# Designed miniproteins, single chains, continued (2), part 66

Each design is a single chain, and the fold is of that chain. pLDDT is the mean over its residues in the fold that is shown.

## One batch from the design tools (miniprotein)

Design m6283
Fold by ESMFold2-Fast:
Structure m6283 (fold): chain A 78 residues (1-78)
Amino acid sequence: MKKAEVKVTIRDAAGNVVFEDEFTGFVTESGEYDEEGQAFLDKLEEALKAHQGEELTLEVTVKVEGEEEQSAVLTGVP
C-alpha cells in the first residue's frame, strides 16, 4: 500500500472554518483507505451532516507516495 497524506478545510458561506483536519495513512492502488483513513472520512461526513442545507467550501490536498500532490476546491450543499 502507498502512504497517503490528506488535509481538508471546510468553510461556511461566511468564510468561517467549521472543520479542519489531516490524516496520514495508507491507500491501495484501487483507492481503498486503511482504518485511519476511513475514520477521517467518517469525521468529515459528520461535519458535512452537521451543516446540511448550508453552502460549504471544501479545500482538499492529497499527496500519495510516488505521485504528484493534488489539490481541489469544492463548493456545494451537503
Scores: mean pLDDT 73

Design m6284
Fold by ESMFold2-Fast:
Structure m6284 (fold): chain A 94 residues (1-94)
Amino acid sequence: MEKELEEKIEELKKKMDEAAKNNDLEKMAELILESLVLAREIMRKLGYTDQEILDLLKENADLPPEHEEIWKAVLEGKYEKAKELILKILEKKK
């Protein structure tokens, strides 16, 4: 039931830890994008619309404008744009 989802999350976590250890920002951006796509699929399966997902993120989190643009790109299926935006945030974190 939840096992497949838990296994997917644990695998992403392990890969993220390895990418972070190696300072592989591009791989980290890819893994973050995969995590956001997974979150989108879960919320859609629960019956949330794309607009409701955005509204929940805006209302329940101090979501920075850069993070909102990433979520819009993910919801619209613009994965190349989403990855570029994620990578820019990771580069600025230095």
Scores: mean pLDDT 76

Design m6285
Fold by ESMFold2-Fast:
Parts: sequence; structure tokens; C-alpha cells
Structure m6285 (fold): chain A 61 residues (1-61)
Amino acid sequence: SEELENIKANLVKTVKSWKEDGVPEEEIREQADRWLAMLKKHHGLSDEEVEELREAIEKAI
């Protein structure tokens, strides 16, 4: 969906910014997990959609 693609783009942009700022990979993953949990709650994302976003984050790290 267009909404999922926009969320994905924003997450990847944020993660890349954190990596450039020297944030440790473990801290990036912890912050991303908190953000994904919030997105799932607010947008009603499926487990499959959350996993797709997590994969995009891992590729950006």
C-alpha cells in the first residue's frame, strides 16, 4: 500500500540518519523496535507488514 511504502521510506531515512550520527547498531534496532510497535498499534499493521518494515531497517543499517 502507499501508506506502507511512505512509512518504510521514513523509517529508512531516519535509520540512515542515526547511522550517520554514529548511533550504535544495537541502539538503532532498539529504537526501531519501539517505533514499529507504536506504528503497529496506531496503523493496525499486520505481522507481515511489520516484518517488511524490519527488513527495510536492517538493510539500511
Scores: mean pLDDT 83

Design m6286
Fold by ESMFold2-Fast:
Structure m6286 (fold): chain A 76 residues (1-76)
Amino acid sequence: KIPLKELPVVYDRKTNKLWLPKSLEEAKRIVKENDGVLMSVSEFVEMKGPSILDNLSEYLAEELKPLAEEIKKAVS
């Protein structure tokens, strides 16, 4: 029962995309191999600024796109 705003994600700086890791171990591996940053969704919104909420889906990997509206409501 983790709030969506606290959802752990990996931010890939090269593609400017958020990825949903299946586990903390997978998240750490992606960070090491792809120069990503492990953070929460709320930390990503804080880093980019609230203006990203208008086009949040552009930043989400395919697996996170169905959650875009719920994430937007949780962090707004």
Scores: mean pLDDT 73

Design m6287
Fold by ESMFold2-Fast:
Structure m6287 (fold): chain A 78 residues (1-78)
Amino acid sequence: MHVVEAKVEVFDAETGEKVYEGTIVEEAPTKEEALEKAAEAVEKAIKEELEPGEYRVKIEFTDLTTGEVLRGEFVTKL
């Protein structure tokens, strides 16, 4: 089993204020499946917690089994 921890920070794109911060942990038989589950859980949490608007999302994925770290940043419209 691979365990992936996703640390997410969301900022309002207009003001730059942090509007959400969270940590999600997911497990799967493969690293790829664990990353996909973590990414889906992050997307779901953002859509459930935030009002419609434009946001900057920063994500850090850590594979707790291997120690590998992947970072991403994107702008999304909800």
Scores: mean pLDDT 80

Design m6288
Fold by ESMFold2-Fast:
Structure m6288 (fold): chain A 70 residues (1-70)
Amino acid sequence: EAGEHSQRAVAAYQAGRLDEATEHARKEHEIGFNIKDAEKFPRIPATRTTTTLDADGNLVSTSEPVPAPA
Protein backbone atom coordinates (compact mmCIF):
# COMPACT_ATOMS: atom_id res chain seq x y z
CA GLU A 1 0.00 0.00 0.00
CA ALA A 2 1.08 3.57 -0.59
CA GLY A 3 0.90 4.46 3.10
CA GLU A 4 3.16 1.55 3.96
CA HIS A 5 6.05 3.11 2.07
CA SER A 6 5.66 6.37 3.97
CA GLN A 7 5.84 4.51 7.28
CA ARG A 8 8.88 2.52 6.18
CA ALA A 9 10.60 5.66 4.95
CA VAL A 10 10.32 7.16 8.43
CA ALA A 11 11.59 3.95 10.04
CA ALA A 12 14.56 3.80 7.66
CA TYR A 13 15.40 7.44 8.34
CA GLN A 14 15.41 6.85 12.08
CA ALA A 15 17.69 3.85 11.57
CA GLY A 16 20.14 6.14 9.77
CA ARG A 17 19.41 4.67 6.34
CA LEU A 18 18.83 7.80 4.30
CA ASP A 19 19.02 5.95 0.99
CA GLU A 20 16.26 3.57 2.00
CA ALA A 21 14.18 6.41 3.42
CA THR A 22 14.32 8.37 0.16
CA GLU A 23 13.66 5.20 -1.84
CA HIS A 24 10.48 4.47 0.12
CA ALA A 25 9.36 8.09 -0.14
CA ARG A 26 9.88 7.95 -3.90
CA LYS A 27 7.88 4.72 -4.15
CA GLU A 28 5.09 6.25 -2.11
CA HIS A 29 4.87 9.15 -4.54
CA GLU A 30 5.06 6.92 -7.62
CA ILE A 31 2.60 4.29 -6.39
CA GLY A 32 0.08 6.79 -5.10
CA PHE A 33 0.13 8.79 -8.30
CA ASN A 34 -0.04 5.71 -10.52
CA ILE A 35 -2.95 4.12 -8.65
CA LYS A 36 -4.96 7.34 -8.60
CA ASP A 37 -4.24 7.97 -12.27
CA ALA A 38 -5.24 4.45 -13.29
CA GLU A 39 -8.48 4.41 -11.30
CA LYS A 40 -9.84 7.95 -11.43
CA PHE A 41 -7.66 9.80 -13.93
CA PRO A 42 -6.46 7.32 -16.60
CA ARG A 43 -5.18 10.03 -18.94
CA ILE A 44 -5.57 13.33 -17.13
CA PRO A 45 -4.53 13.33 -13.45
CA ALA A 46 -6.30 16.12 -11.59
CA THR A 47 -3.60 16.39 -8.92
CA ARG A 48 -0.11 15.14 -8.18
CA THR A 49 1.23 14.19 -4.76
CA THR A 50 4.84 14.59 -3.68
CA THR A 51 6.21 13.04 -0.50
CA THR A 52 9.54 14.22 0.89
CA LEU A 53 11.43 14.32 4.18
CA ASP A 54 11.64 17.68 5.92
CA ALA A 55 14.54 18.95 8.03
CA ASP A 56 13.18 17.15 11.11
CA GLY A 57 12.95 13.81 9.31
CA ASN A 58 9.16 13.90 9.02
CA LEU A 59 7.39 12.84 5.85
CA VAL A 60 5.36 15.64 4.29
CA SER A 61 2.94 15.21 1.41
CA THR A 62 2.03 18.03 -0.93
CA SER A 63 -0.74 17.90 -3.52
CA GLU A 64 -0.77 20.26 -6.47
CA PRO A 65 -3.30 20.64 -9.28
CA VAL A 66 -1.93 19.80 -12.69
CA PRO A 67 -2.95 21.79 -15.78
CA ALA A 68 -5.71 19.50 -16.99
CA PRO A 69 -9.06 21.22 -17.54
CA ALA A 70 -10.59 17.82 -18.25
Scores: mean pLDDT 57

Design m6289
Fold by ESMFold2-Fast:
Structure m6289 (fold): chain A 70 residues (1-70)
Amino acid sequence: MENSKVAAEVYREKVREAAEQLSPDQFNEFLRRSAEAVSKTLRDYRNASPEEVEEKVRQVLEEILAEVKA
């Protein structure tokens, strides 16, 4: 589905960004939390537009990155 492709693309982008910014331990935590968050967002927003899914996934992943980095 389109929403799944959009979410996967944002996830890959943010994983690359996280790898550059985080320590190995923080990166592993980011991977665990981000995978769960993306799955939950896709479930909660299954009927939303791809644009809305992209925005929400990006927002959630940026929040997780900030929390893990802190």
Scores: mean pLDDT 81

Design m6290
Fold by ESMFold2-Fast:
Structure m6290 (fold): chain A 94 residues (1-94)
Amino acid sequence: MKVTVVARLRLGGPLSPDQAREAALKATRAALETEGVLNAGVGVTPGADARATVTVVAESEEAGRRAIEEAKRAIEETPGVESVEIESIEITPV
């Protein structure tokens, strides 16, 4: 069953606008490259209280969860990001 997954992430360390843009681009690409993902979008807010929202439309809950894990990993690998913590995951059937 197709699902929409929305994950909200807290990011450690102060993030510049350029670093936030790089994180969003890398995370979007990682999510879109995940098997079973139909669409994905990632927004990252820069600053001392940096946050990310990852939205994925996937063929299954399992594919959606994998996409969130891949997006999180891509954000963690972005220069300036010291940590990534998942605050919430919401899964809704399409």
Scores: mean pLDDT 88

Design m6291
Fold by ESMFold2-Fast:
Structure m6291 (fold): chain A 96 residues (1-96)
Amino acid sequence: DPAYRAYLETEAEVSLYLMRASISVKIADDALAAGDLEAAKAHLREAIAALDRAIAVIDEALPRLTPEQQARLEAERARLEAEKAAVEARLAEVEA
């Protein structure tokens, strides 16, 4: 099933970007604890970029998927948007 394959490949790619975002947030948190604000800002920006890539991957895949698969990825997209907003808020606090 081409739609099912596209769904699984999309989930795998989203998972890789989400993992990358998580790693960048962890490094930013460690930098903040050490008082390195420049490193913290850089890694928070990397996390935002990774989340943007995950969202883009979902948006590109949606037209190729079944309605049930679309609903699952749209729910995941909403969670990624919320996570991105949280990281952007943290970056704004560090920049203040």
Scores: mean pLDDT 91

Design m6292
Fold by ESMFold2-Fast:
Structure m6292 (fold): chain A 100 residues (1-100)
Amino acid sequence: SPELKLAEETLKKIEEIAEEGWKNSLSVEETLEKIKEVLKEGIEKVDKSSPLAKLLEEQLKKVEEVLANLPKDPEEAAELLRDTLVDIKKELEELIEKLK
């Protein structure tokens, strides 16, 4: 299905950005901004009535809230990024399993 393919591609792009971030090639803010761009691209391509549309919109809002409230401490900011990435990945993986 087009929804399944878009969900899988979105997850893959987020995983690639996360890997780049973990290698310290990107700051926490740069990593979150790139994830925000991927989510926005997904929202533009997705069928608005689909479960994926709702999930991507909720994930975008979460990323925007994290960016607005980034801790001043670099270690706390990195931990919040890790937690945010784990949540996003799990939610996309769960939807992908339901769409198979």
Scores: mean pLDDT 87

Design m6293
Fold by ESMFold2-Fast:
Structure m6293 (fold): chain A 90 residues (1-90)
Amino acid sequence: SPEIRYWAARYLQAHSHLPDQELRDFFTALLADPEDERLLNELQALLAVLDAPDSILDDPAKQVEIARTVLELLALPEAERQARIAELLA
C-alpha cells in the first residue's frame, strides 16, 4: 500500500538519529508478538506525533504492516535505503 510505505518512510526519516540496531530491535520485537498492545501503543503514539491520520492510528493491522515495511527498509544498504525513503516521501 502506498499509504503504508509512506508512513514507514516518514517514521524512519523522523527517527534517523536513532541507531539502526535500536530500530531493528523494536520492530523485530513488535512483529514477534503483534498482539502485544504495549509495543503497538508505543508505535501508535510515535505515529500520532508525526500527524498520522486516523486511518493509520485506528488500524492495528496497518501499524503491523508499517513495522514490517520499516524492517524491509532497514535491511537495504544505506545508500539504497536513503534513495528509497526519498522516493516514498515524494
Scores: mean pLDDT 86

Design m6294
Fold by ESMFold2-Fast:
Structure m6294 (fold): chain A 84 residues (1-84)
Amino acid sequence: SMETKQELQRLADEMIANIRAGKFTEAERQLSKMMEIAKTISEEVYRLMVHAALVFQLMTQGTISLDDAIARIEKLVKEALEKA
């Protein structure tokens, strides 16, 4: 629904803001809520959020930069919203 897409966008915006602020624990909580919502939409949207979670994990482990992680997560969220 439109309300579900708006909630996903809100959570994504808050997650990105928390990543930029170095609040990784809060960002992880937002990501977990997004995955829970995505699972109720479709398997495809859920897989995109699982991919976003992997990108987030690589960032927290120092494997990729914060800017690279944000760019990849924003792309995955955009695709998820288009398919929702």
Scores: mean pLDDT 88

Design m6295
Fold by ESMFold2-Fast:
Structure m6295 (fold): chain A 71 residues (1-71)
Amino acid sequence: GIDLALALVRREMEKVLSPEEAERIVAEVRKLLDQGRIEEAAALLRERLLAHGVPEDLADRIAQGLRTLSA
């Protein structure tokens, strides 16, 4: 479910981002997931990760993980 997906994504983000940055991204993504907008949530997550300097391949894997666990 959404809570598990966000917990796993947050854990992965905290390896490369500060807890504060990860928390802000999780809050934005949760708003879209609560609306059933899974594709937009995954796209937003990917764009935020890239903006914070996360490598593209890792950002893609994390976003795909969110999409899979939130479906």
Scores: mean pLDDT 82

Design m6296
Fold by ESMFold2-Fast:
Structure m6296 (fold): chain A 62 residues (1-62)
Amino acid sequence: ASITTEEAQRINKAAREAIEYVEKGELDKARDILLNEAGMSEEAADQFLKGVQGLLELEKKR
């Protein structure tokens, strides 16, 4: 599927901000950004957060 440049920019910004909140342990704020700023569904936001948490756990072990 094709997304607009504006959509891509908004999603990338929201994803970066959400990652920062996950790093701070503020999962509720990260989830809210993904839902409201990135326009993700609850399922998509939850999957994204699980992925980020998994990557951070791997980074701690490396």
Scores: mean pLDDT 77

Design m6297
Fold by ESMFold2-Fast:
Structure m6297 (fold): chain A 100 residues (1-100)
Amino acid sequence: APPLPREETLAALRAASPLGARAAELLERARELVKKAKEALDAGDNEKAIELAEEAIRLADEAERLVAAAPLSPALRLSAQVELGVIKVAAATIIASVRS
């Protein structure tokens, strides 16, 4: 089965378990940090862009551990892992763009 859409993945995580609900909260916060990091990068604030992107990676790593521990269906786990991958790649790309 294909991964769930992002909003449905977050809603399903919140409904599945307390660990899933915490993972959903961290995923939303990590996405907001990636957005702010991109805005900082576009404004030329390279130090702020790296700081925010590194924070996003830390929150995504915590969410990944919670997803691994949570009692989730295989499809929901896959959808959460896809969202984690998107966040981590976006944050790493911002960091790489500053260091290039």
Scores: mean pLDDT 87

Design m6298
Fold by ESMFold2-Fast:
Structure m6298 (fold): chain A 80 residues (1-80)
Amino acid sequence: MSEVEKAIEETVERAKGASKEEIVELLVEFMKWLKEKGLSDAEIHAAVARIASRLIEEGYVSEEEASEIVGEAMARFQAE
């Protein structure tokens, strides 16, 4: 497992049972970490989409909730 793949799994586990705001904060921290690692915006977006898809598939968030969470996290990340 790569460092990025491990971070995706750790973020998914931390997001399970977390509040919407806590998941937004987790995604912002995760995206900042990926940027520090030198990942492109496209790679960062793909990693966040993978986390969202995992949470939807496992029933922790709805598709609508995931869309709102990702949108809020991306907006916050772009503002910083």
Scores: mean pLDDT 83

Design m6299
Fold by ESMFold2-Fast:
Structure m6299 (fold): chain A 90 residues (1-90)
Amino acid sequence: MEEKVLQARRELLESMSAEERIEALRAFLDAQAGRFDPAREELALKGEGIASYLVYEGASEAEIEELLPGAPELRAWLLEQIRKARELEK
């Protein structure tokens, strides 16, 4: 990931409330599952940015829990994406 893109995604994540992060990630996952809502397109793009940043950084379970409180399904999905990304690293 480009450093400028990574920085922008980090700033996006930090600028959002926990509720906004959860909604953005849910919108992104709904779009990935074929449940695309045009009214939530910008929110889904934010969710993609958040997911990409957390996966790239290899966020810990505790960090994800702090950022996404009360969303265990999102935590489980992110941890699985991080695990898969780590398996591809040498």
Scores: mean pLDDT 78

Design m6300
Fold by ESMFold2-Fast:
Structure m6300 (fold): chain A 80 residues (1-80)
Amino acid sequence: NLDRGRQYRNLGDQYYNQGNYLDAGNYYNLASIYYAQSGDFQSASDSSNNSSIAYNNAGNNDNSTASQNSSNYYQSLAQQ
């Protein structure tokens, strides 16, 4: 799952750099799920935060808010 998280994060970065913010948000969200399944809650939080930023740039406020909430949750787990 850690390798899958890294792969999806890299895809998110690729699409973000191309200005495809919706797909970037989707890939960052997938990265956060795989990082969380691996117990890497810091990387899950970071990827969910990047997903939130990407969705916000795409004008998708609902998904942006949901990803920010996920980032905050994973950050709380990372501090334990």
Scores: mean pLDDT 89

Design m6301
Fold by ESMFold2-Fast:
Structure m6301 (fold): chain A 110 residues (1-110)
Amino acid sequence: SEEELRAISRFSLAFGDPEKVEELRQALRDLLKLVDKSPYVLFMVRLYEIEFKRVAEKSEGVLKEYFEAMARLFDAVIRGDEAGVDEAFERIEKLLKEHPEEIKKANFNI
């Protein structure tokens, strides 16, 4: 649906951009609301979790921590664990604020 595509698109456009942290937060809230109602959103969120886990295994340092936090975030979204989503997002926000250039550069190579 248009709502499902919009939520996924918003996430994709905000991902890894420290200037779009609030847009990323809103995209994640939209995905959390849709994951229980949309098999398509659930499927996409599961793919994100698998992809971030794979990228984390090939990464080191800050990038490894960032991608592991992203994988934990999507695991929490799949489980409907709002507290887990908030915890993982706080870690992601901190990493984006402390290491913006390193994370931006990695997103251009993925």
Scores: mean pLDDT 80

Design m6302
Fold by ESMFold2-Fast:
Structure m6302 (fold): chain A 93 residues (1-93)
Amino acid sequence: MIKKVEDPEKVFQEGKKAFENGDYETAAKKFREAFYSGLLTEDEQVEALALYLYALEKLGITRDSAEPIIAAYINSKNPVELLSRATVLAAKL
C-alpha cells in the first residue's frame, strides 16, 4: 500500500473547492490529509500549508497551536523552511 490518503491531488483540489465556498473546516481537514500523504510536490506542500493556515485563521484557531502538528505532517527536506515560506504566503492571502 503506497497511498496514505484517497488521492492526494484530488484531496488537495477538494480542499481548494471547500476553501472557495467558505467551508474552512472542510478545507483545513482536506489540506491536512493531503500533507499527510507525503506525495505532494514541494510547491503543492507550500500551497496546501498556506491555505491550511489561512483557513485556521478564518476559524479563529491560533496558528501557534498548529505549528508542531504541521511540522510533524511535513515529510520534507526542511519542514521549518517550508512552514516559514507557507506562513508568508498565507499572510499575503
Scores: mean pLDDT 67

Design m6303
Fold by ESMFold2-Fast:
Structure m6303 (fold): chain A 91 residues (1-91)
Amino acid sequence: MTPAEAIEAAKDLLLLRKPSSTAKQEDIDKALEVLDRARELAEEGRIEEAVKLLAEASGQPVPAPEEITPAKVMELAFGVVSKALQPVQDV
């Protein structure tokens, strides 16, 4: 799995979960924009910039370049999805 494929998988998950989500359309749209930009950066070979964008959007620390794997990119991208679909006030 490439970093771009991992980001695309997270985007597909967000779209699949959208119909059953209580999340606002605005939050979903923002997450899709972040995922699309990160995928574009990954396709350009700018993996470190894609990872930084995903980490900032998911509220996670930016991993060191040596720690960047497709699995880490997928973890961060799914973090963006989870944050969009499960807002902190959903209690």
Scores: mean pLDDT 74

Design m6304
Fold by ESMFold2-Fast:
Structure m6304 (fold): chain A 96 residues (1-96)
Amino acid sequence: SAEEELAEELEELFDEAFANPDKVVEKELLTAEGRRLEVKAVAAEVDGAKVVGMLITDLETGETTGVARFHPDSPPAGDPAAEEALKKAREKVKAL
């Protein structure tokens, strides 16, 4: 489905951002519905907690959506390190 294709593209961008924590990962995506999205992803790490923050902009409407994902090996949500990593990722996303 279109949602599955978009999810797969976003998964690849999360993986690229985790692999390149010193970089802003940027890509334009065209969805199956013909929507153009600008995606920017940045990684943050605090005390072994790793998270990627992602900003998705719909280029037709200008609407933005922020999403975040923890690395599978990171401490779970509610851990202080995970909360600080998430805060850091959100601050980096605001700077995009």
Scores: mean pLDDT 79

Design m6305
Fold by ESMFold2-Fast:
Structure m6305 (fold): chain A 79 residues (1-79)
Amino acid sequence: ASLSELDPDFVALMKQQLYAAFSAKTREQIRQEAPLPAATEQAIIQQLKQLQAAGKTQLKDLPTALRYPAYKLLEQTFP
């Protein structure tokens, strides 16, 4: 799956909420980290697709453990 399969407005809204959830220090660390493993990236994309399909646009609907890798994927893809 690809992030391009998601609604750009949904991606922008999720990235904005994830951005607000992390400190400036953590955001800077994430920009410098190696990309996610391909399997983890695909798992995150599938979770975002499921949220979009369910009409769930709130950060609270994304499990806490997935928020860091989701933000990392979105920040590194759409800096």
Scores: mean pLDDT 87

Design m6306
Fold by ESMFold2-Fast:
Structure m6306 (fold): chain A 94 residues (1-94)
Amino acid sequence: DKAFKIMDEKLEKLKAAGEAVNPEAVAEAKEVAELIKEAMEESKTRKASQEEFDKAIEEALASGNAKEKQKEALRKAILSGKEKEIIEALERSL
């Protein structure tokens, strides 16, 4: 919960109150964050393997229009299982 909240808060702070970034970029970042959050929650509900978890994330990102760098960074962060790494990867993608 908290990691996803921090991710969304950082994205909004940087985009909405920061550098006058294109609103479309903010929408894309939020969409990707929501897809990740959903996939992680589904995996957490079940005793899923890392393989099942990675597959769910790949499917979510493949369905969305995510940037290649963003997909790769998020995948690596998720495989590490560290919320901070996911947030850092999103910040770098933006």
Scores: mean pLDDT 54

Design m6307
Fold by ESMFold2-Fast:
Formats: structure tokens, C-alpha cells, sequence
Structure m6307 (fold): chain A 91 residues (1-91)
């Protein structure tokens, strides 16, 4: 049974690793969004931000495995994630 603090630490480590990999392949919008979520979680650890970060990791997996996803769709989805994070931080 992992503590909530340990789960958050592991999530941040995963987000950092995936952001680094995204930068290496030129997915800068995705990398920027993952880094934004790391800073959001550090400022206000919440179940809503943890859920949103998991959704961002799902998008990262989709981008890595789905050759039909467009750059425009990535930009749109990453902007939606950032907007949701901002709303959670303001509440």
C-alpha cells in the first residue's frame, strides 16, 4: 500500500521522464504540457490534478503509438489540459 505522497512522487518522476522523451522526438507542445502539470501538482497537490496528469500521460502514449494523430490535434488537446489545470489551480 503506497502512501499518497509516494504516489505523487512517482507520478512526477513519470511526467519528467515522458517530457524528456517527448523533447527528444520533437513533441515540444506535449513536453511543455507535462512540465506544466508537474509545476501545478507541486503548487496544489489534488486528486483532480493527479487525474488530469494521468489523462496527459494517456495522450502521450497515444501520440507515441498512433501515427494518425495530427500536430493540430496534439496542440488542441494539450491546450485543453492546460486550461483544465489552470481552473483547478484557481479553485
Amino acid sequence: SMSEEEEIKKLIEELKERAKLAKQVGDFELADTLEYLIEAIKKKPSKELIKLAKEALKLTDEVSTNDTITKEEIIEKTNEIKEKADKILKS
Scores: mean pLDDT 84

Design m6308
Fold by ESMFold2-Fast:
Structure m6308 (fold): chain A 85 residues (1-85)
Amino acid sequence: MSNLEKLQKILDEINQLLDDFESGKLSFDEFLKRMEVQLRKLMELYRETNQVGLGRGFIMSVRQWVISQAPERSSEVREIVDKVL
């Protein structure tokens, strides 16, 4: 129950960040900074539940999507993901 509520909150925050970035409410720099925090929380939760493979898969999918939006900044995105994994 507690872990499911934590997961839902993190996913809601990630979805809000994606919406705010796509709508132009967040700069790419602010988006990356806030996304790093949420991805770190997500990976910590997946480690606690012994679902590291699922967490890694999700984070790698987010990495690929973000790189597709700003391929010129792919090195920064990779660095952030490596810090979280």
Scores: mean pLDDT 82

Design m6309
Fold by ESMFold2-Fast:
Structure m6309 (fold): chain A 69 residues (1-69)
Amino acid sequence: SLVEEIRNADPSLTIEELMEKYGVTLEELARRSGLSKEFIEKNKGKKLSELPDAVRDAILNALAVLSLR
């Protein structure tokens, strides 16, 4: 499923690439993940593998839920 695909996303992908791929906006991702818009903006060019595990999990869980809208 799309949700399972997102949860097992390639850790070499950036936050920005994942947002574009799944059609999720900065505002939606911030609201759902609990991360600030400023934090996402600053880190959007970083690969998932470069982020702390808790941040990676928050982003992937938010993307998975938002993909079901």
Scores: mean pLDDT 82

Design m6310
Fold by ESMFold2-Fast:
Structure m6310 (fold): chain A 75 residues (1-75)
Amino acid sequence: DVKAQVEKARKLIDELLEKGLITEEVAKRLLELLDKAEEMAALPEEEQRRRAEELEPEVEELREELKKLMPSLVS
């Protein structure tokens, strides 16, 4: 269930931001990716796969940013 996974991820992002483990900018980028993921969940499987591939560079950029702030989370 994409909606349930997105909701859990949003709560985790809020907790990380509240604890000062991530910046507001990183939280915003993560929330934007979750919004895109939720939007993709309404699309046919072929479109979901294509959009996931298009988002891969953005995901990798955020992974590097998180690795700098929380190396243990990104492993």
Scores: mean pLDDT 72

Design m6311
Fold by ESMFold2-Fast:
Structure m6311 (fold): chain A 87 residues (1-87)
Amino acid sequence: MEELIEEGKELAKEEIDKEVKDKELAEKLKEEVDRLAEAMKAGDLEGALEALVRAAELYISTIKDPEEKAKAQADLEAWVARVRAQL
């Protein structure tokens, strides 16, 4: 399992560097990927969820269109509520 988590972490960081043009944002997103990987290795579901939410909020903060930003925020909140309901 640890090997699979490390592979996923490396792939996520590569995709962030490829897709995210803002270097500062890319660095912050990769930091949250590191936190997610550590939480997953520790079996910390709450920590994993928090890291994922922070990464999503970082991305949403870059959306320039207010309507798209509001929709993304609402979609994230709905997803978090569904995940917490199943914990």
Scores: mean pLDDT 80

Design m6312
Fold by ESMFold2-Fast:
Structure m6312 (fold): chain A 76 residues (1-76)
Amino acid sequence: SSMELEMAKKMFSLMSELTSVMYDSPEKISESIKLAEETIEEVREISKKLPEDVKKKVEKKVEEFEKELQQLKKKQ
């Protein structure tokens, strides 16, 4: 749905921002990771109010984003 796409775009935007911070200021990546984790928690809270079908799609995207964050943590 369009709502799922908007959430995915925001997650991709944040991932791009994390990559930029890692390139320009490696010392700030820990703060960016914390912000990303807080954003994931907020998205999960919002998803509880969505229709079941949309909620499942959002949760799948959140899980994919968490895996990307785990990879970034390992590269530090």
Scores: mean pLDDT 70

Design m6313
Fold by ESMFold2-Fast:
Structure m6313 (fold): chain A 66 residues (1-66)
Amino acid sequence: SPTLQAVYDAVKRLVDDLLSRGVPLEDIENTARDSVRHLSRFYKIPKEDEDELLKKVLEYLQERYE
């Protein structure tokens, strides 16, 4: 879905920005979770797609942090 990809790309850019600023990992994770939740509600993304999107974002954060 173009909408799912756009939300993923937006949250991924947010994660990259917060990592570059030295924000603590826990705060980045919380911000990413909140952003996925709010954007999913705004765009009426199904819960199953929201959960997969959140999983992908958290995997991306782990890869970039490690």
Scores: mean pLDDT 86

Design m6314
Fold by ESMFold2-Fast:
Structure m6314 (fold): chain A 87 residues (1-87)
Amino acid sequence: ALSPGELLEALVTAQQILEETLSPEEVKRAMHMLGVAFEELYLGRKVPSPFSREEIIETLERIAELARERGEERVAEILRQVAEMLR
């Protein structure tokens, strides 16, 4: 199981990576999706959002690939694990 600290570390690192590659609006959207995913796993309940589960999973997998390309292998693993748990 992923600890709250590991999820927070992944969230912070993901935001930094996204801010280097995406526009501010795209970063905000991606971070909203990531926040929904992490809140659902942390609280063990569905969180209302404008995003589909499939869109959230695809976004997590895309961010994980970006993290891997940046050498953030642990963060990439955490994000892939989160996507897998939401399936």
Scores: mean pLDDT 82

Design m6315
Fold by ESMFold2-Fast:
Structure m6315 (fold): chain A 91 residues (1-91)
Amino acid sequence: MEPSFLDILEALANKDFDKAIELYAKMKGLTDEQIAAMTPEQKQAMLDEIKKRLKETLEFLEAYQKRHGELNEAGKRIYELIKKALETIES
């Protein structure tokens, strides 16, 4: 199955960092064999990249809300999912 970014957010919310890294690597086009061959350092780099992307998206949504006064329903859902995922990574 093709992984979505929402699947990564769900894995992070469940504290399943290995699953989040696997899904992100598949999204980037890595094969199962390449994912299985990743070193701990490469896995940490993937997790750090996920964290960076989540922070950038959160900052964008916060800037949008500050300018426009509110997020639409889809934006609010994404905001809450990202916030929970970041809290889980940083805990």
Scores: mean pLDDT 78

Design m6316
Fold by ESMFold2-Fast:
Structure m6316 (fold): chain A 89 residues (1-89)
Amino acid sequence: KEKIAEFKELLEKQKYQEALKLAIRLYNEDKSEEVRQMLREAQKYLQKKGETSYAALLSTLLKVDNGEDSSPNTDFMGKLVELSLKNNL
């Protein structure tokens, strides 16, 4: 509950890299509908703000969750998102 509020605060402060690191951590710890809705709303928010790189990373995470990618690739896609955050985001 508190971590979702922290994530929203980071987005409002435009600390997008920190927000995405927290989002990935929350998704790995809690795959509830509340966390999934938070990620969907954040992805749309970032697209509207023109932050296309950050929106694309959240979109990738959501595609894995929605089963648009094959099951064997779910863990791999998550690690790719983490690698992207480590290198530039």
Scores: mean pLDDT 67

